# Designed miniproteins, single chains, continued (3): the designs that were tried, part 21

Each design is a single chain, and the fold is of that chain. pLDDT is the mean over its residues in the fold that is shown.

## One batch from the design tools (miniprotein)

Design m8745
Fold by ESMFold2-Fast:
Structure m8745 (fold): chain A 66 residues (1-66)
Amino acid sequence: SNEEIAEATRKALLQLGASEEEAERIAKEVGKLSPEEAAKYAAEQMLKLGASEVTAKVAEYDLSKL
């Protein structure tokens, strides 16, 4: 569900060092998208926050299964 994708995204961003405010903002945007778009957008935001290509790709796959 979009709620599960949004919450998983929030937690992943916090682990990458995002602030609570930044993680919440991005999770809210994820919640507005379709599940396929949400997973892709989350991965793009993780890359912007300094995640490796491998980490972002794995996250996109995992989120797409929710």
Scores: mean pLDDT 81

Design m8746
Fold by ESMFold2-Fast:
Structure m8746 (fold): chain A 104 residues (1-104)
Amino acid sequence: MKELYKKAGEESLKKGEEYEKKGDNKKAGLYYNQAAQSYYAAGDYDKAIELAEKAIELDPDNNKIRSDAYNTIGLAYEAQGDYKKAEEYYKKALELDPNNVTAK
């Protein structure tokens, strides 16, 4: 199962890189966000954080992508045992999207 999530993450990352090279930062941000979620599901928490931060940088005005990315960063820190950072990022996600059910 984790191998399938890693493969999904690699495919989304490739699309994100392709759209970034084309200057389509909105599509790039969407695919980096999807890649971050897939790497989190695969158990690669450091990669999930890296890609979620990249998604925020590429489309900083997209509250939905930013909320999902902050939620993914929170989940990754929680999985690594950094509960203080997890709480901080969950609060950031909820401020942007109060209906984000994965955040507190």
Scores: mean pLDDT 84

Design m8747
Fold by ESMFold2-Fast:
Structure m8747 (fold): chain A 55 residues (1-55)
Amino acid sequence: ATPVIILVGPDIPQETIERYRSLGYEVLTARSVEEAIQKGKALKSKPVTVVLLPA
């Protein structure tokens, strides 16, 4: 299964998204930790990593 990374922040840089995609991650974005938890819960059969980004 493709590992998933959820990037959390109000403004997520495209460079950051591209970096994780190039490392073989499926990249999802979330505006809050709560949204990220909800998305991660839906994907509980896949390895999920959550990363908080500065604004």
Scores: mean pLDDT 76

Design m8748
Fold by ESMFold2-Fast:
Structure m8748 (fold): chain A 82 residues (1-82)
Amino acid sequence: SAAAAQARRSELMREAVTEVARVTLLRLAGKLTPEEVREALERLEEILRELEREHPEATGAIAMVRQNVEWVREELRRLEEE
């Protein structure tokens, strides 16, 4: 149903924001580990895939999550180089 699709899209967007906030807060606290970043990256990539598959019309949401995936991927690369 349209209502279920809208609710799921909202849920995915809230999860994406939560993952980015978690990585940011852990980084600021000096507690960010490669494991934490990998978990966030895997979840953001899952969210991106579901948005692209089930909500392709949500181009702004897809673009935002894609940028977040790129940002988290760079954070992981930085931590793995240390």
Scores: mean pLDDT 87

Design m8749
Fold by ESMFold2-Fast:
Structure m8749 (fold): chain A 48 residues (1-48)
Amino acid sequence: EEEKKRIEEERKRRAQLDAEIASTPDVQKAGEIARRYLEERLRERRRR
């Protein structure tokens, strides 16, 4: 099912974003990355 593949893809992408946020000392930039991640998750929920 496509769902299973998407969940795995999301976990990998989330891990990458988490690493980016952790390596970013700028709190504002980290906030922007987190906000974009949340927006993408919200959009995916609306699609489902």
Scores: mean pLDDT 71

Design m8750
Fold by ESMFold2-Fast:
Parts: sequence; structure tokens; C-alpha cells
Structure m8750 (fold): chain A 66 residues (1-66)
Amino acid sequence: HMSELAEHYRRMAEQARAEATKLNDEAEKLKKSGAPESEVQSAYRKAIAADMLALAYEVEAWLAER
């Protein structure tokens, strides 16, 4: 069963995933509103960074269970 540390990292991963979803939705909204391509791409990059952070927390949770 998960340790408290692993549970903490999984919660952090879940929060990062939720943030990534919000950032991706914002990027899509900017694209639909006709914002400059550079602004749209910047928003997508922020969403990708949040997804990468979520993956890092998932890895930390996995390591904490070993």
C-alpha cells in the first residue's frame, strides 16, 4: 500500500494534471479568439510544462514506494 510520502506526490501529480488541463483549455480559447500564434504557442508550452511536472511527481511517488 502507498506510503504517506507517495500519496503526497500522487496528490501533487493530480494537481499538476489539473493545472495542465486548465492551461490547455486557455490555449485553445486563445486560439479560437484569434490571438497571435506566438501567444497561443506560449500557452501550449505552459500546459506541456505542467504535464511534465505531473510526470515528475508520479516518478517521485513510484520511487517513494521502493
Scores: mean pLDDT 84

Design m8751
Fold by ESMFold2-Fast:
Structure m8751 (fold): chain A 57 residues (1-57)
Amino acid sequence: RRALRILDPSRVPALAAAGYRAGDVLSPAEIGRILGIPGELGARLLVREGAAEEVEV
């Protein structure tokens, strides 16, 4: 199942504020809930910012 592993939560202030740390694994739906946007858009934003990488779980 597609997911995102957090690499650097400080690159996205909402992740840091929510208490996420490097190594945490989140679904697109969880990312969408944290950022308040559609999960797939949030997932792409995190990868673009270097805050997370796509992983298969």
Scores: mean pLDDT 80

Design m8752
Fold by ESMFold2-Fast:
Structure m8752 (fold): chain A 84 residues (1-84)
Amino acid sequence: MDDAKKYLEEGNKLFEEGKYEEAVEKYKKAIELDPDYAEAYRNLGLALLALGKKEEAVDYANKALELDPSDSRPYQELADMLAA
């Protein structure tokens, strides 16, 4: 539904502003409305990694890959951030 996409977009804006904790809250709301929203799981993982919550970030990145195996970005993004 439109509401899940709205929360994803709000989270993306907060993430771009460096407001990672607020972004996590918005991404979690998107997932509550659409539990199969692979993009929301991917972006939640990135925000959690930015907050230093690596174990949770890995779990959400893996969930995003399970929901959309054609998108390797969650794995690549997480790997790149860990290599930096």
Scores: mean pLDDT 80

Design m8753
Fold by ESMFold2-Fast:
Order: sequence, then C-alpha cells, then structure tokens
Structure m8753 (fold): chain A 59 residues (1-59)
Amino acid sequence: DPEIEALEREAARAAARGDYATAAELLRKLSQRHREAGDFETAERVERSAEALLELAKE
C-alpha cells in the first residue's frame, strides 16, 4: 500500500529531525490505515508509538 509506505517514511523523517509532534500525527494516520485494513494488532502497536512520541513533544 503506497499510502502506508509514504506515512512510514514521513513519520521516520519527522522523528529523525526531532519533530515528535508531526511524527506522532503521521503515526496516528498510519494506525488508522492499519485499522481500516483489519490489522488491529499493528494499529495498536503504532498508536502506542505515537503516544510515546507525543509525550516527548509535550511541555
């Protein structure tokens, strides 16, 4: 799925540059795409990663 691959690359790039808020948003979109595909286990794992990055971004 090219959309899933694009979200993965964009999230990785955002995280690599320290933009954790953007990375978290992209991972949440990725999680939603996995849920829509019926892959709930991967969706939950990705959502937890998004939550961890969002916590790093919080002040």
Scores: mean pLDDT 82

Design m8754
Fold by ESMFold2-Fast:
Structure m8754 (fold): chain A 70 residues (1-70)
Amino acid sequence: MEREIDLFLKEKLSEEEQKKLAEIANSQAPVGDVIYLNIIDTSSKTLVKWRGVVKEDGVEIEKVSEEKLP
């Protein structure tokens, strides 16, 4: 199944920290699930979308997009 998770943050995280959050979000999902993590930084008004695919031996994480919010 595909799922989207929205995470609202008050501070800007590094790409490494964002990737780690995406891994954590996917770690509890069944194998074969696709999880989109939308990281919304309210301080810089940015939305970063990460895509995770759960595989038997781990999670494949990819940065999909980064956009500036109004």
Scores: mean pLDDT 78

Design m8755
Fold by ESMFold2-Fast:
Structure m8755 (fold): chain A 59 residues (1-59)
Amino acid sequence: KLEELRKRLLEAIGEILRAIGDKFQAELEGDEAAKKAAEEEIERARKRMEEIEKEIEEL
């Protein structure tokens, strides 16, 4: 359903923005483990967005 896909897309965008903030904070603190975790979070959220976009295109 389009409304549910839109909600999931907005949630994924929010996750990306939060992870970017986490990465920036980790860089300021010099926390390489937290930086890596934030980068992995960004990648996961990006892949989720691609899946949602594909579902929307197939409607």
Scores: mean pLDDT 81

Design m8756
Fold by ESMFold2-Fast:
Structure m8756 (fold): chain A 72 residues (1-72)
Amino acid sequence: MPKEVLFAESRLALAVMRANLALKLGDVEAAREALEEAERALEELKRLGAPQSVIDSAEKAVEALRREIEEA
């Protein structure tokens, strides 16, 4: 896998983790900022032609995060 895909995947994972932590602390604004970072990383994964399994997992994570923020 190209290093660019690994870096984008890592950025997405970190952004999702940060957003979930922010939501647990009641910081919806920080969670929204982290969601934007996760969305940019997902777009980069698609642009780089990451494996479909990686894109599918990333999309599910971003969708789950959007729902959590919408409920907060």
Scores: mean pLDDT 84

Design m8757
Fold by ESMFold2-Fast:
Structure m8757 (fold): chain A 57 residues (1-57)
Amino acid sequence: PKSEEEARAAGEAAMALEGRGALAAGQFLKHDAESGKYSEGGKKVALEAAERAIAKG
């Protein structure tokens, strides 16, 4: 499974995007987290980052 560090990096990348890009990246990150691709700690980090990116978009 993807690590917490990978989740953090993906979240930072999503938050670095503007408008529609942040929304799309956040939705993708949420889908990956919900699909079990992350460790338990990574899933929490990914879901929190995804919500922030979606809110920014």
Scores: mean pLDDT 80

Design m8758
Fold by ESMFold2-Fast:
Order: C-alpha cells, then sequence, then structure tokens
Structure m8758 (fold): chain A 65 residues (1-65)
C-alpha cells in the first residue's frame, strides 16, 4: 500500500542518515543516496549495508559518488 511504501522509504532515509549518507532524491520505489567519504573501503561497506536494507524493504537503493 502507499502507507507501507512511505513508511519503508522513511525507515531507509533514517538508516541512511545514521550511516552518514545523504538522501539526494526519491523517485517511485528508488532512493538515491550520496556518500561523502574519502575512505573507499568504508564507502563500500556502507553501500552494501544500504542495499541490503533496501532489499528487505522492497526499495531500490542507488548510490551516487
Amino acid sequence: SKIEKETNIAMLQIYASSLGAEVVKVEGDTVYVKLNLEDKKEAEEIKEKLKAVGKKLGIEVVVEE
């Protein structure tokens, strides 16, 4: 439902912010995030965590650099 989708997007936004990621855009079931991190290893770990949570919530996560 629309309510479930909006709730899942909000949960993903909160999680992304907790990891230091910026949500730059939301389009349909896709959330675009930006990682302003100098450490490539840390950026990859956060990217994997965001994609894993997105998969559980039925949301596609696109990480922009």
Scores: mean pLDDT 80

Design m8759
Fold by ESMFold2-Fast:
Order: structure tokens, then C-alpha cells, then sequence
Structure m8759 (fold): chain A 86 residues (1-86)
């Protein structure tokens, strides 16, 4: 395993943890806290692989949390980014 491969795996692992924690907070109705964790997951997945299905998933989950917070314009932009990855 190269240093570059290890860095990607670490970023993906951290992103999955943030995504999982964000989902748990979202289920509790803690939408602002969930959105913050989803933003962290998006940053990590984007650095790991900008074409990853994980990035698209994190973007959709962030958009869902933002919709719950009434941030419709930002949510729409994130959904469009997710569509371009897929």
C-alpha cells in the first residue's frame, strides 16, 4: 500500500464515520448538527475521490438536512452536484 492509497483509505474511513454519526443525529431531529457532520463527510470524500458514490451519498444526505432547515437553495445546488457525479 502506497502513502497515497493509505491517505485515500483514511479519508474514506473518516468520511464514513462522519456520515454514520450524521445519520444518527438526523434520525434524532438534530438537523443542524447532522448537517455539520455531513459537511465533514463531503470534504473528506471529495479529497479521497471526487467521483465517488460515497461523495454523492454524502451530498444527498447534506441536502436532506438542509431542506429540513429551510435552506432550499443550498440543498438544490448540492443535489445538482450529486447528479453530476452519478
Amino acid sequence: MSKEELEREVLEALGRIYLSLGNKLYEQGKYEEAAELYRRAVELFRKADPKSPLLAEALRNLAKALEALGKHEEAARLLEEARRIE
Scores: mean pLDDT 87

Design m8760
Fold by ESMFold2-Fast:
Structure m8760 (fold): chain A 95 residues (1-95)
Amino acid sequence: HMSEEELRQEVAKALAVMALTIHARYLESLGTPEAKKAAEKLREAADIVSQSPDVNEALDRAIELLEQAKKEYPSLKDVLDEAIRIVRKIREAAS
């Protein structure tokens, strides 16, 4: 029997992976080298969240990775800020 806490964690994981993957696909569609590199960071973040047994820790690591990508690619700050905002809201709901 799945606990309500386990259900919340699985939902948070699924939502975060979906949001990160959609934003990565959008960045890939821009066709710039910077956007491709930022998309790689988003896909890495999605993999961390997908594979981790600790969803909250994985979401925190994903946010940190995206904040670093934002510093490296300031031209993409608006897209990265939106991805960070969504993941932060998911993290809050998972608590």
Scores: mean pLDDT 88

Design m8761
Fold by ESMFold2-Fast:
Structure m8761 (fold): chain A 86 residues (1-86)
Amino acid sequence: MTIVVVLINGNVGAKLAALGAAVQAELDGGTFSSDIQGDTLTVTVTNASDAGYQAVLDTMRALAAAGGELEIQQDGDTTTLTLRVP
């Protein structure tokens, strides 16, 4: 499956480092890419395993628990996770 992570209005560098570490540890043959546009970081993970998806989701939930709002959208084989941080 493909996972798209969107991080808005936060310390995107620290969030990318945490997400990258969690996702890379769990990826079995998947591909990871990232792009930063102003206050928005978009991370795309292609060919994610179920374990890789859970690692990304758990990381996003932990960041949301620290004061953000998490939205999850699914369209076919693509899941988009959007975290807005004040």
Scores: mean pLDDT 70

Design m8762
Fold by ESMFold2-Fast:
Structure m8762 (fold): chain A 92 residues (1-92)
Amino acid sequence: SERELLLRAIGAAIRAIGLIIDAEKLIEKAKELGDEEALKLAEEALELARRALELAMEALETLDERLLEEAERLLEEAERKLEEAKRLLEEK
């Protein structure tokens, strides 16, 4: 369904924006605490979330399910990296 693809693409774009904001906050915290490992994970998550946003926006325009699936994959990877960065920062 075209409506289902549209809603999924919008959802992916919203998730990506949230992850970008969270990653930027974790980057600042990692720099303050001097945690180089958490910083790398948060920076990698930011890059993945930015790429996912680009793909989700392109999927919104083209309704290309393959772009949407790739965006969703990158979002899942970004979420895993942010959770690991959060754990490292909580141990300090």
Scores: mean pLDDT 90

Design m8763
Fold by ESMFold2-Fast:
Structure m8763 (fold): chain A 72 residues (1-72)
Amino acid sequence: NIEKAKEYFKSKGLSVEDYLVKHTGLPKSDMDALKVKLAELLIDKNLLSDDNKNQILKGNKDVIDEIYDKLS
């Protein structure tokens, strides 16, 4: 869920954006690619609810945008 995701990034000592840029090497201007990498990371780490995970896997980009906004 979103709270587990917040705690994950808090434990890294970086903002979500800074963590993703550092971890992926992608520029912060490539926000769409960073959001895709965020979704992949959250799925891999089991940091999403099953509902949010299923919506993302179905191609619902709005869920990814909402999650990014809540974490930023």
Scores: mean pLDDT 79

Design m8764
Fold by ESMFold2-Fast:
Structure m8764 (fold): chain A 56 residues (1-56)
Amino acid sequence: METVHVNVPLPRYVVRRRLREAGIPQELIDRVIFVDTPTPDSATSIDETIEKARAL
C-alpha cells in the first residue's frame, strides 16, 4: 500500500481534520505518515499534504 510522508508544523489532529474537511476518505488519511523533524525549512504545507493524499 502506498504511503505519504509529511512534515507539517501543525498538530496531527489538525492535519487529519483538514484532510477530512477536504473530502479525503479515511482510508487515504490513514496512509499519511507524520514525520517529526527539527528543521522548519523541510515543512510541508497543508495544501501539499492534501494533494499528495488525493494522489494515493
Scores: mean pLDDT 68

Design m8765
Fold by ESMFold2-Fast:
Parts: structure tokens; C-alpha cells; sequence
Structure m8765 (fold): chain A 67 residues (1-67)
């Protein structure tokens, strides 16, 4: 659930940019209700922070795998 929302947001931010991506588009892509989205992320900024954290974690895993 939470991970589906973060994955959808990461994809949409990469394709359309932060400014042009709405919470409505993210909920539709993730297949969740707007209420579920707000339950996990009270703002678009909170969702952006989660996307940045997820991307940072993935890069660290890749670095460890190659070391």
C-alpha cells in the first residue's frame, strides 16, 4: 500500500516533474483512494520526501552490491 504510492509518485515525478504531478494522478496510478493516500502522506511534500528517501536507499543497495 504505502510502497505502491511511493513507487507511483517516483515514476510520475520522473516523467512529468514535481510541479505538474498531482496527488490525484498518484492515487490513480497506485490504485488507491485519495483517503488512503492522505492517511499515509498528509501532503505532497511528505510524499516527495518519501520518494527521495526510497531513491537514496536503492542507490546505497546498488553500491553495496558492487563493492
Amino acid sequence: TRERIVAAAERLFAEHGWERTSLREIKEDAGVSLGTLYHHFPSKQALRDAVVARRRERLAEEERARA
Scores: mean pLDDT 75

Design m8767
Fold by ESMFold2-Fast:
Structure m8767 (fold): chain A 89 residues (1-89)
Amino acid sequence: MKEKAEEYLKKGLQAYKEGNYDTAIKYFEQAIKLDPNNAEAYFLLGEVYLKKEDYEKAIEAFKRANDIQPSSIAEKMLEIAKKKLEKKR
């Protein structure tokens, strides 16, 4: 199960680097389904939603990543997503 989650994480990251955000989201969601405590998958999902300007979903993803594995970068990205959502409204 973990090896397959890692495979989806790598495929999602490749799609993200290519700018294929919808494909990246699908792969990160598959990785999360197989390994629900994978903080990296939630963090990358948050970054994709930020690129798509879906700030509410970005906030949820970064919050989940930080809840699983607290990190200064995840906390900073959560703040950025919240500020962008506020500015959009």
Scores: mean pLDDT 85

Design m8768
Fold by ESMFold2-Fast:
Structure m8768 (fold): chain A 77 residues (1-77)
Amino acid sequence: MEQQRRELDELVEEARERGREIASKLPPDKAEQAIANFETLLDGLRAGFEAGLASLEEVKEGLEGVLAVMEQEAAAS
């Protein structure tokens, strides 16, 4: 459990860094909203893992999906 939680914390931090880099491609107003939306989804994924509703692998897949949506948003503006 502890090792998986450490991996989760690392994934969350990595995802936050990636999310911030993606958001930096957006206009400031859209960047702020994108970060807020991302943090909300990130909190949900983390809560699901902590509640035993999601595996670490499922959290990884969810994070990749969220980051992919952010990249599409940045490209489309």
Scores: mean pLDDT 78

Design m8769
Fold by ESMFold2-Fast:
Structure m8769 (fold): chain A 55 residues (1-55)
Amino acid sequence: SWIKENPELFEITSLAEAERRGLALPEAVEKVLAAGGDRHSPVVAAKTKEVLEEL
């Protein structure tokens, strides 16, 4: 499960932050963050969590 192997992905607030940390994001997560721009947005946070839980 991605949850146990990549817990820091749930702490990423934007695509730019993931890039600064040098983290490789699953394409589905990248698309959600790119569309919303910020995980603090309720919509982006919900979709990011949903995608990560399905991986």
Scores: mean pLDDT 57

Design m8770
Fold by ESMFold2-Fast:
Structure m8770 (fold): chain A 59 residues (1-59)
Amino acid sequence: SAADARANLAKAEEALAAGDYAAASTAQWHARVLAEESGDEELAARARELYDEAVAKSK
C-alpha cells in the first residue's frame, strides 16, 4: 500500500541518517516495490531516486 511505501521510505531515510546502510538499502528497495504496486507515481519516483543514489554511492 502507499502507506507501507511511505513507512519504508521514512525508515530508509532514518537508517541512512544513522549510518546503517544495509537497513537503508533494504527499506529503499521495499519502498520502491510498494510504491510501484500502489500506483503512487510520486512515491515510486522518490524511492527510485534514493535507490539509484544509494547504488551510485556504494561504488
Scores: mean pLDDT 75

Design m8771
Fold by ESMFold2-Fast:
Structure m8771 (fold): chain A 71 residues (1-71)
Amino acid sequence: MLEERLRELEERIREDPENVEALVERARVLVELGRYREAAEVATEALKLDPNNIEAAMALMAAAAGIAAEK
């Protein structure tokens, strides 16, 4: 379940706030849940830590598209 996956990722981030992989996964799960604004925030945080992370950039693009569709 996506909510359970989100909880596991939040625990991992709590132990290591600079874990880019966990931040990227959290952003992707938030996109799947339709929580686009939160996904964009998390993906942006991942990109601040690793500006060349393609997965984080893709998650941010997906979140931005979702936000645009809400308007």
Scores: mean pLDDT 81

Design m8773
Fold by ESMFold2-Fast:
Structure m8773 (fold): chain A 99 residues (1-99)
Amino acid sequence: SAQEELTRTLRKALENLEKGDTTAATFALMAVAIARSHGIVLSREAIELLRRIARAAAERGDTGSAVALYRAAAEQARAAGDEALAAELAAEAAALEAA
C-alpha cells in the first residue's frame, strides 16, 4: 500500500540520516509532502518515524529540517485525531526554534 511504501521510505531515511546522510531529512519531508498532496493520513508508525527523523536531524545541527519534520508530524497527528501527540510534536518544534 501507499502507507507501507511511505513507512519504508521514512525508515530508510532514518537509517541514512543516522549514517551521516544529511539529505535524508529533506527526502523525508518531500515524501510526507507527496503523501499529503494525495490525501494520505499517516499511520501512527509513520508519525513516530517522522519524530525520530526530526530528533536525529536536530542532533546533527539541521534545525530547519527538524522543525519542519516536527510540524509535519504534528499536522498529521491532528489529521489522525491524536490531539495529544500533535501538541507534543508542536511543542518540540517550538522548543527548537526558541534555542
Scores: mean pLDDT 85

Design m8774
Fold by ESMFold2-Fast:
Parts: C-alpha cells; sequence; structure tokens
Structure m8774 (fold): chain A 81 residues (1-81)
C-alpha cells in the first residue's frame, strides 16, 4: 500500500511539473483504487470511475465519486494508522 502510494505520488509530481494536471489526478485516483480494493471493492470501483471522469475533464463528477468512495472507506474502518 505505502509503496503503491509513494510510486503514484512520484509519478503524479513528475506529471504536474510538466503541466499535465489531468494525468496526475488520474494516476492518483487509480493508485487509491488499488489500495482501496482489499478493504472495499465498491470504493475501489468508485475511485476508478473518478479517474475516468478526470480523464474526460469532468472534475465535478470525479469529486462526487471520490467523496462517496472516501465515505465507504471510512465506514469500512479504513483509517490512517
Amino acid sequence: AAAILAEAAARAEALLAQGREREAAVVAAEALAEVAEPHSPEAAELLRRAAEAVAAGDWEAAEELARKAMELLAEAGVAPK
């Protein structure tokens, strides 16, 4: 989990440095989905849909999907330790 997030953060930072904000957000959302999968497959699916929304330029839909995914992860007891 930590390794996946660290790799995604490095890739997202490199993309942001190139002005590729949309691609950076997609990388972050996909990494979060991968980390979420073993805790909440439903939250992981919502995060993948959020990545697709960002790729399409629909930031409003992406924000709503990410919010719902975070609510599901909180309900599943997934908290930072």
Scores: mean pLDDT 77

Design m8775
Fold by ESMFold2-Fast:
Structure m8775 (fold): chain A 65 residues (1-65)
Amino acid sequence: MSVEEILERAKKLIENGGNPRAISALAVMELIKRGESERAIELVSKATGVSKRAISRQLKIMLGL
């Protein structure tokens, strides 16, 4: 799956009533698995409208950090 497909899927899930922070965090993890580590949070934040800080905080909770 391409970066663009991951971002588009995340946007659609949120538009259909999904949890924006959780979906954004999952999209970031998917991008990291595909080698987009440095830009993952920025790309997802811009696509979903969830702040970079909120996504980062959610990731730390999900990863047990």
Scores: mean pLDDT 81

Design m8776
Fold by ESMFold2-Fast:
Structure m8776 (fold): chain A 81 residues (1-81)
Amino acid sequence: QVLPSEEEQEALIRTEASKYPEEDRETYEALLRRLWAALRAGELSLAQHRALMATFHRLVEEEKVPVEEAAARIEALLREA
């Protein structure tokens, strides 16, 4: 599958981060850029990228984990992949 351009990626990142409070946006944007970089480098499959994002949303939305803590947990999982 064709990955989005870097311009499209940055627009997607900003759109996703805008759903969160202003104080959490920088942390979430940094996480999204890291996951996209790993995907582009072939370090993650598209399925792994989607699974990590689904896990992040579950932690924040369902388990009510703070964004900073959820991001750190996803970064730890990324290092294992």
Scores: mean pLDDT 80

Design m8777
Fold by ESMFold2-Fast:
Structure m8777 (fold): chain A 77 residues (1-77)
Amino acid sequence: EREEFLKSLNKLEQVELKLLPKIAEAAKLVLTEDLSEEEQKELGIKILEEALKLYKEAGGPKEKIEELEKELEELKK
């Protein structure tokens, strides 16, 4: 079922579907667990790095890649 569904999608849609559960897991941790600012920052960095990797592998969109790179630099401050 999942494999058949994914085959019907383009590369960008597949990237988004792969990212959604990772974002949801991190959001759940932030909302349900008493995470420190540093722990929340680490989760954000991990998600942005994964998103950046997946979008680069998909070959775009360029604007999204640039936004993710800038956000990642800001979080690493």
Scores: mean pLDDT 71

Design m8778
Fold by ESMFold2-Fast:
Structure m8778 (fold): chain A 73 residues (1-73)
Amino acid sequence: SVEETAAAIERVANLSGEEQKKVFELLKKKGVSERTVLNVLGTYRKYGPEAAAKQLSEEERAALVEAVEEVLK
């Protein structure tokens, strides 16, 4: 969902550089580029997490939520 994705984006923004790298590596395996994630984080900083979540496709949103859950647990 957009709400779950928004929460995941906010979590990524507050992770250490090492943890962010792990999220990027997992997302790359799921077909989501580092460029896509960096663009989303840029939108999050300027317009907030809901706007950033809406920038992603449904497949990219699911991949991001799963990657964040894997890194945090």
Scores: mean pLDDT 84

Design m8779
Fold by ESMFold2-Fast:
Structure m8779 (fold): chain A 110 residues (1-110)
Amino acid sequence: SIEDMLIESVEEWKKEVQKSASEEQKKVLDALEKALIALFKEGLLSEEGLYLASKVMNLVKNAALNPEKVTEEDREELIEEIEKLVKYLEEHAPSAVPEAKKLLEEAKKW
């Protein structure tokens, strides 16, 4: 299915990014994977949801690949974008909310 292909793509993406990730970033990657899998399994693949998920994925990937370039502003942007994703999921994919909140808490420790 399309959902299965998206889940596999996220798992492969995470496997590559985690090779360059710190232990704290790996926790964020794990929580992100779980939140995205829950979203895809709920079948809610809206343009807004995919955009928010992609934005968080790109911010995490950039930080993992270039940790020396991560600023306080980058960290604040990541937290803000995860909060937007959580709010979106509370309205549209409530089964994904617990994993998205874990993602937010792990990102705040970063």
Scores: mean pLDDT 78

Design m8780
Fold by ESMFold2-Fast:
Structure m8780 (fold): chain A 63 residues (1-63)
Amino acid sequence: AERERRLEEAYRIVKELIEKDGENFTKEKAVEAVQEKLGVSREEAQRLVDEAFKRINEELKKK
């Protein structure tokens, strides 16, 4: 439900940051961006970023 929607938004935010920052991308930067854009706690943002990384990793393995 709402948690899945937040995960999809976090996935998009993380993917955009990876594409924009490349080698300068950090997990901390992703957590801060998710927290800022979604208005969630740092702890929730960190969980969403971890789930987004899992999804990105799965997509890379399929390609």
Scores: mean pLDDT 77

Design m8781
Fold by ESMFold2-Fast:
Structure m8781 (fold): chain A 64 residues (1-64)
Amino acid sequence: MVEEAKRLLETARAAGLPDDVIERIEKLYEEAVKAYKDGNFDEAKKLVEEMRRLLREAVEARQK
């Protein structure tokens, strides 16, 4: 979970996405890590899924 969230954030940075998109993904990463440490695994999973969706949408937008 946390390793996947970290990988998604690094992928977003490497992809050269706009700063506002990177900031949004960073916020989701911080919230996912916090949820995981607090034992809220369902919330952490939801946040990681949202990070993945946002990253995919942002990358697709750049390809169009």
Scores: mean pLDDT 79

Design m8782
Fold by ESMFold2-Fast:
Structure m8782 (fold): chain A 86 residues (1-86)
Amino acid sequence: EKARAEELAERARGNIRLAEEERARLPSLLPPEVAAVVAEALERVIELYEEALRAAEAGDVEAAQEAIRRAEEILREAGRRVEALL
């Protein structure tokens, strides 16, 4: 349980860092309408990974996994919206 929570915390920290880097880079690489969709999704995903990190640090493995699942769902939905715009 505790070892799993620590693993999820590490994963959440890494995902937050990657999403923040992506948010800094993407607006200059994409058409404005696509950049807006991606920026909105990344902001929500960062919030969910921060929620997952807090849950994992508290030892709540189920809450951490659910927050990560919701973040992945948002990324998949954003991917579909981007495909419709391109």
Scores: mean pLDDT 82

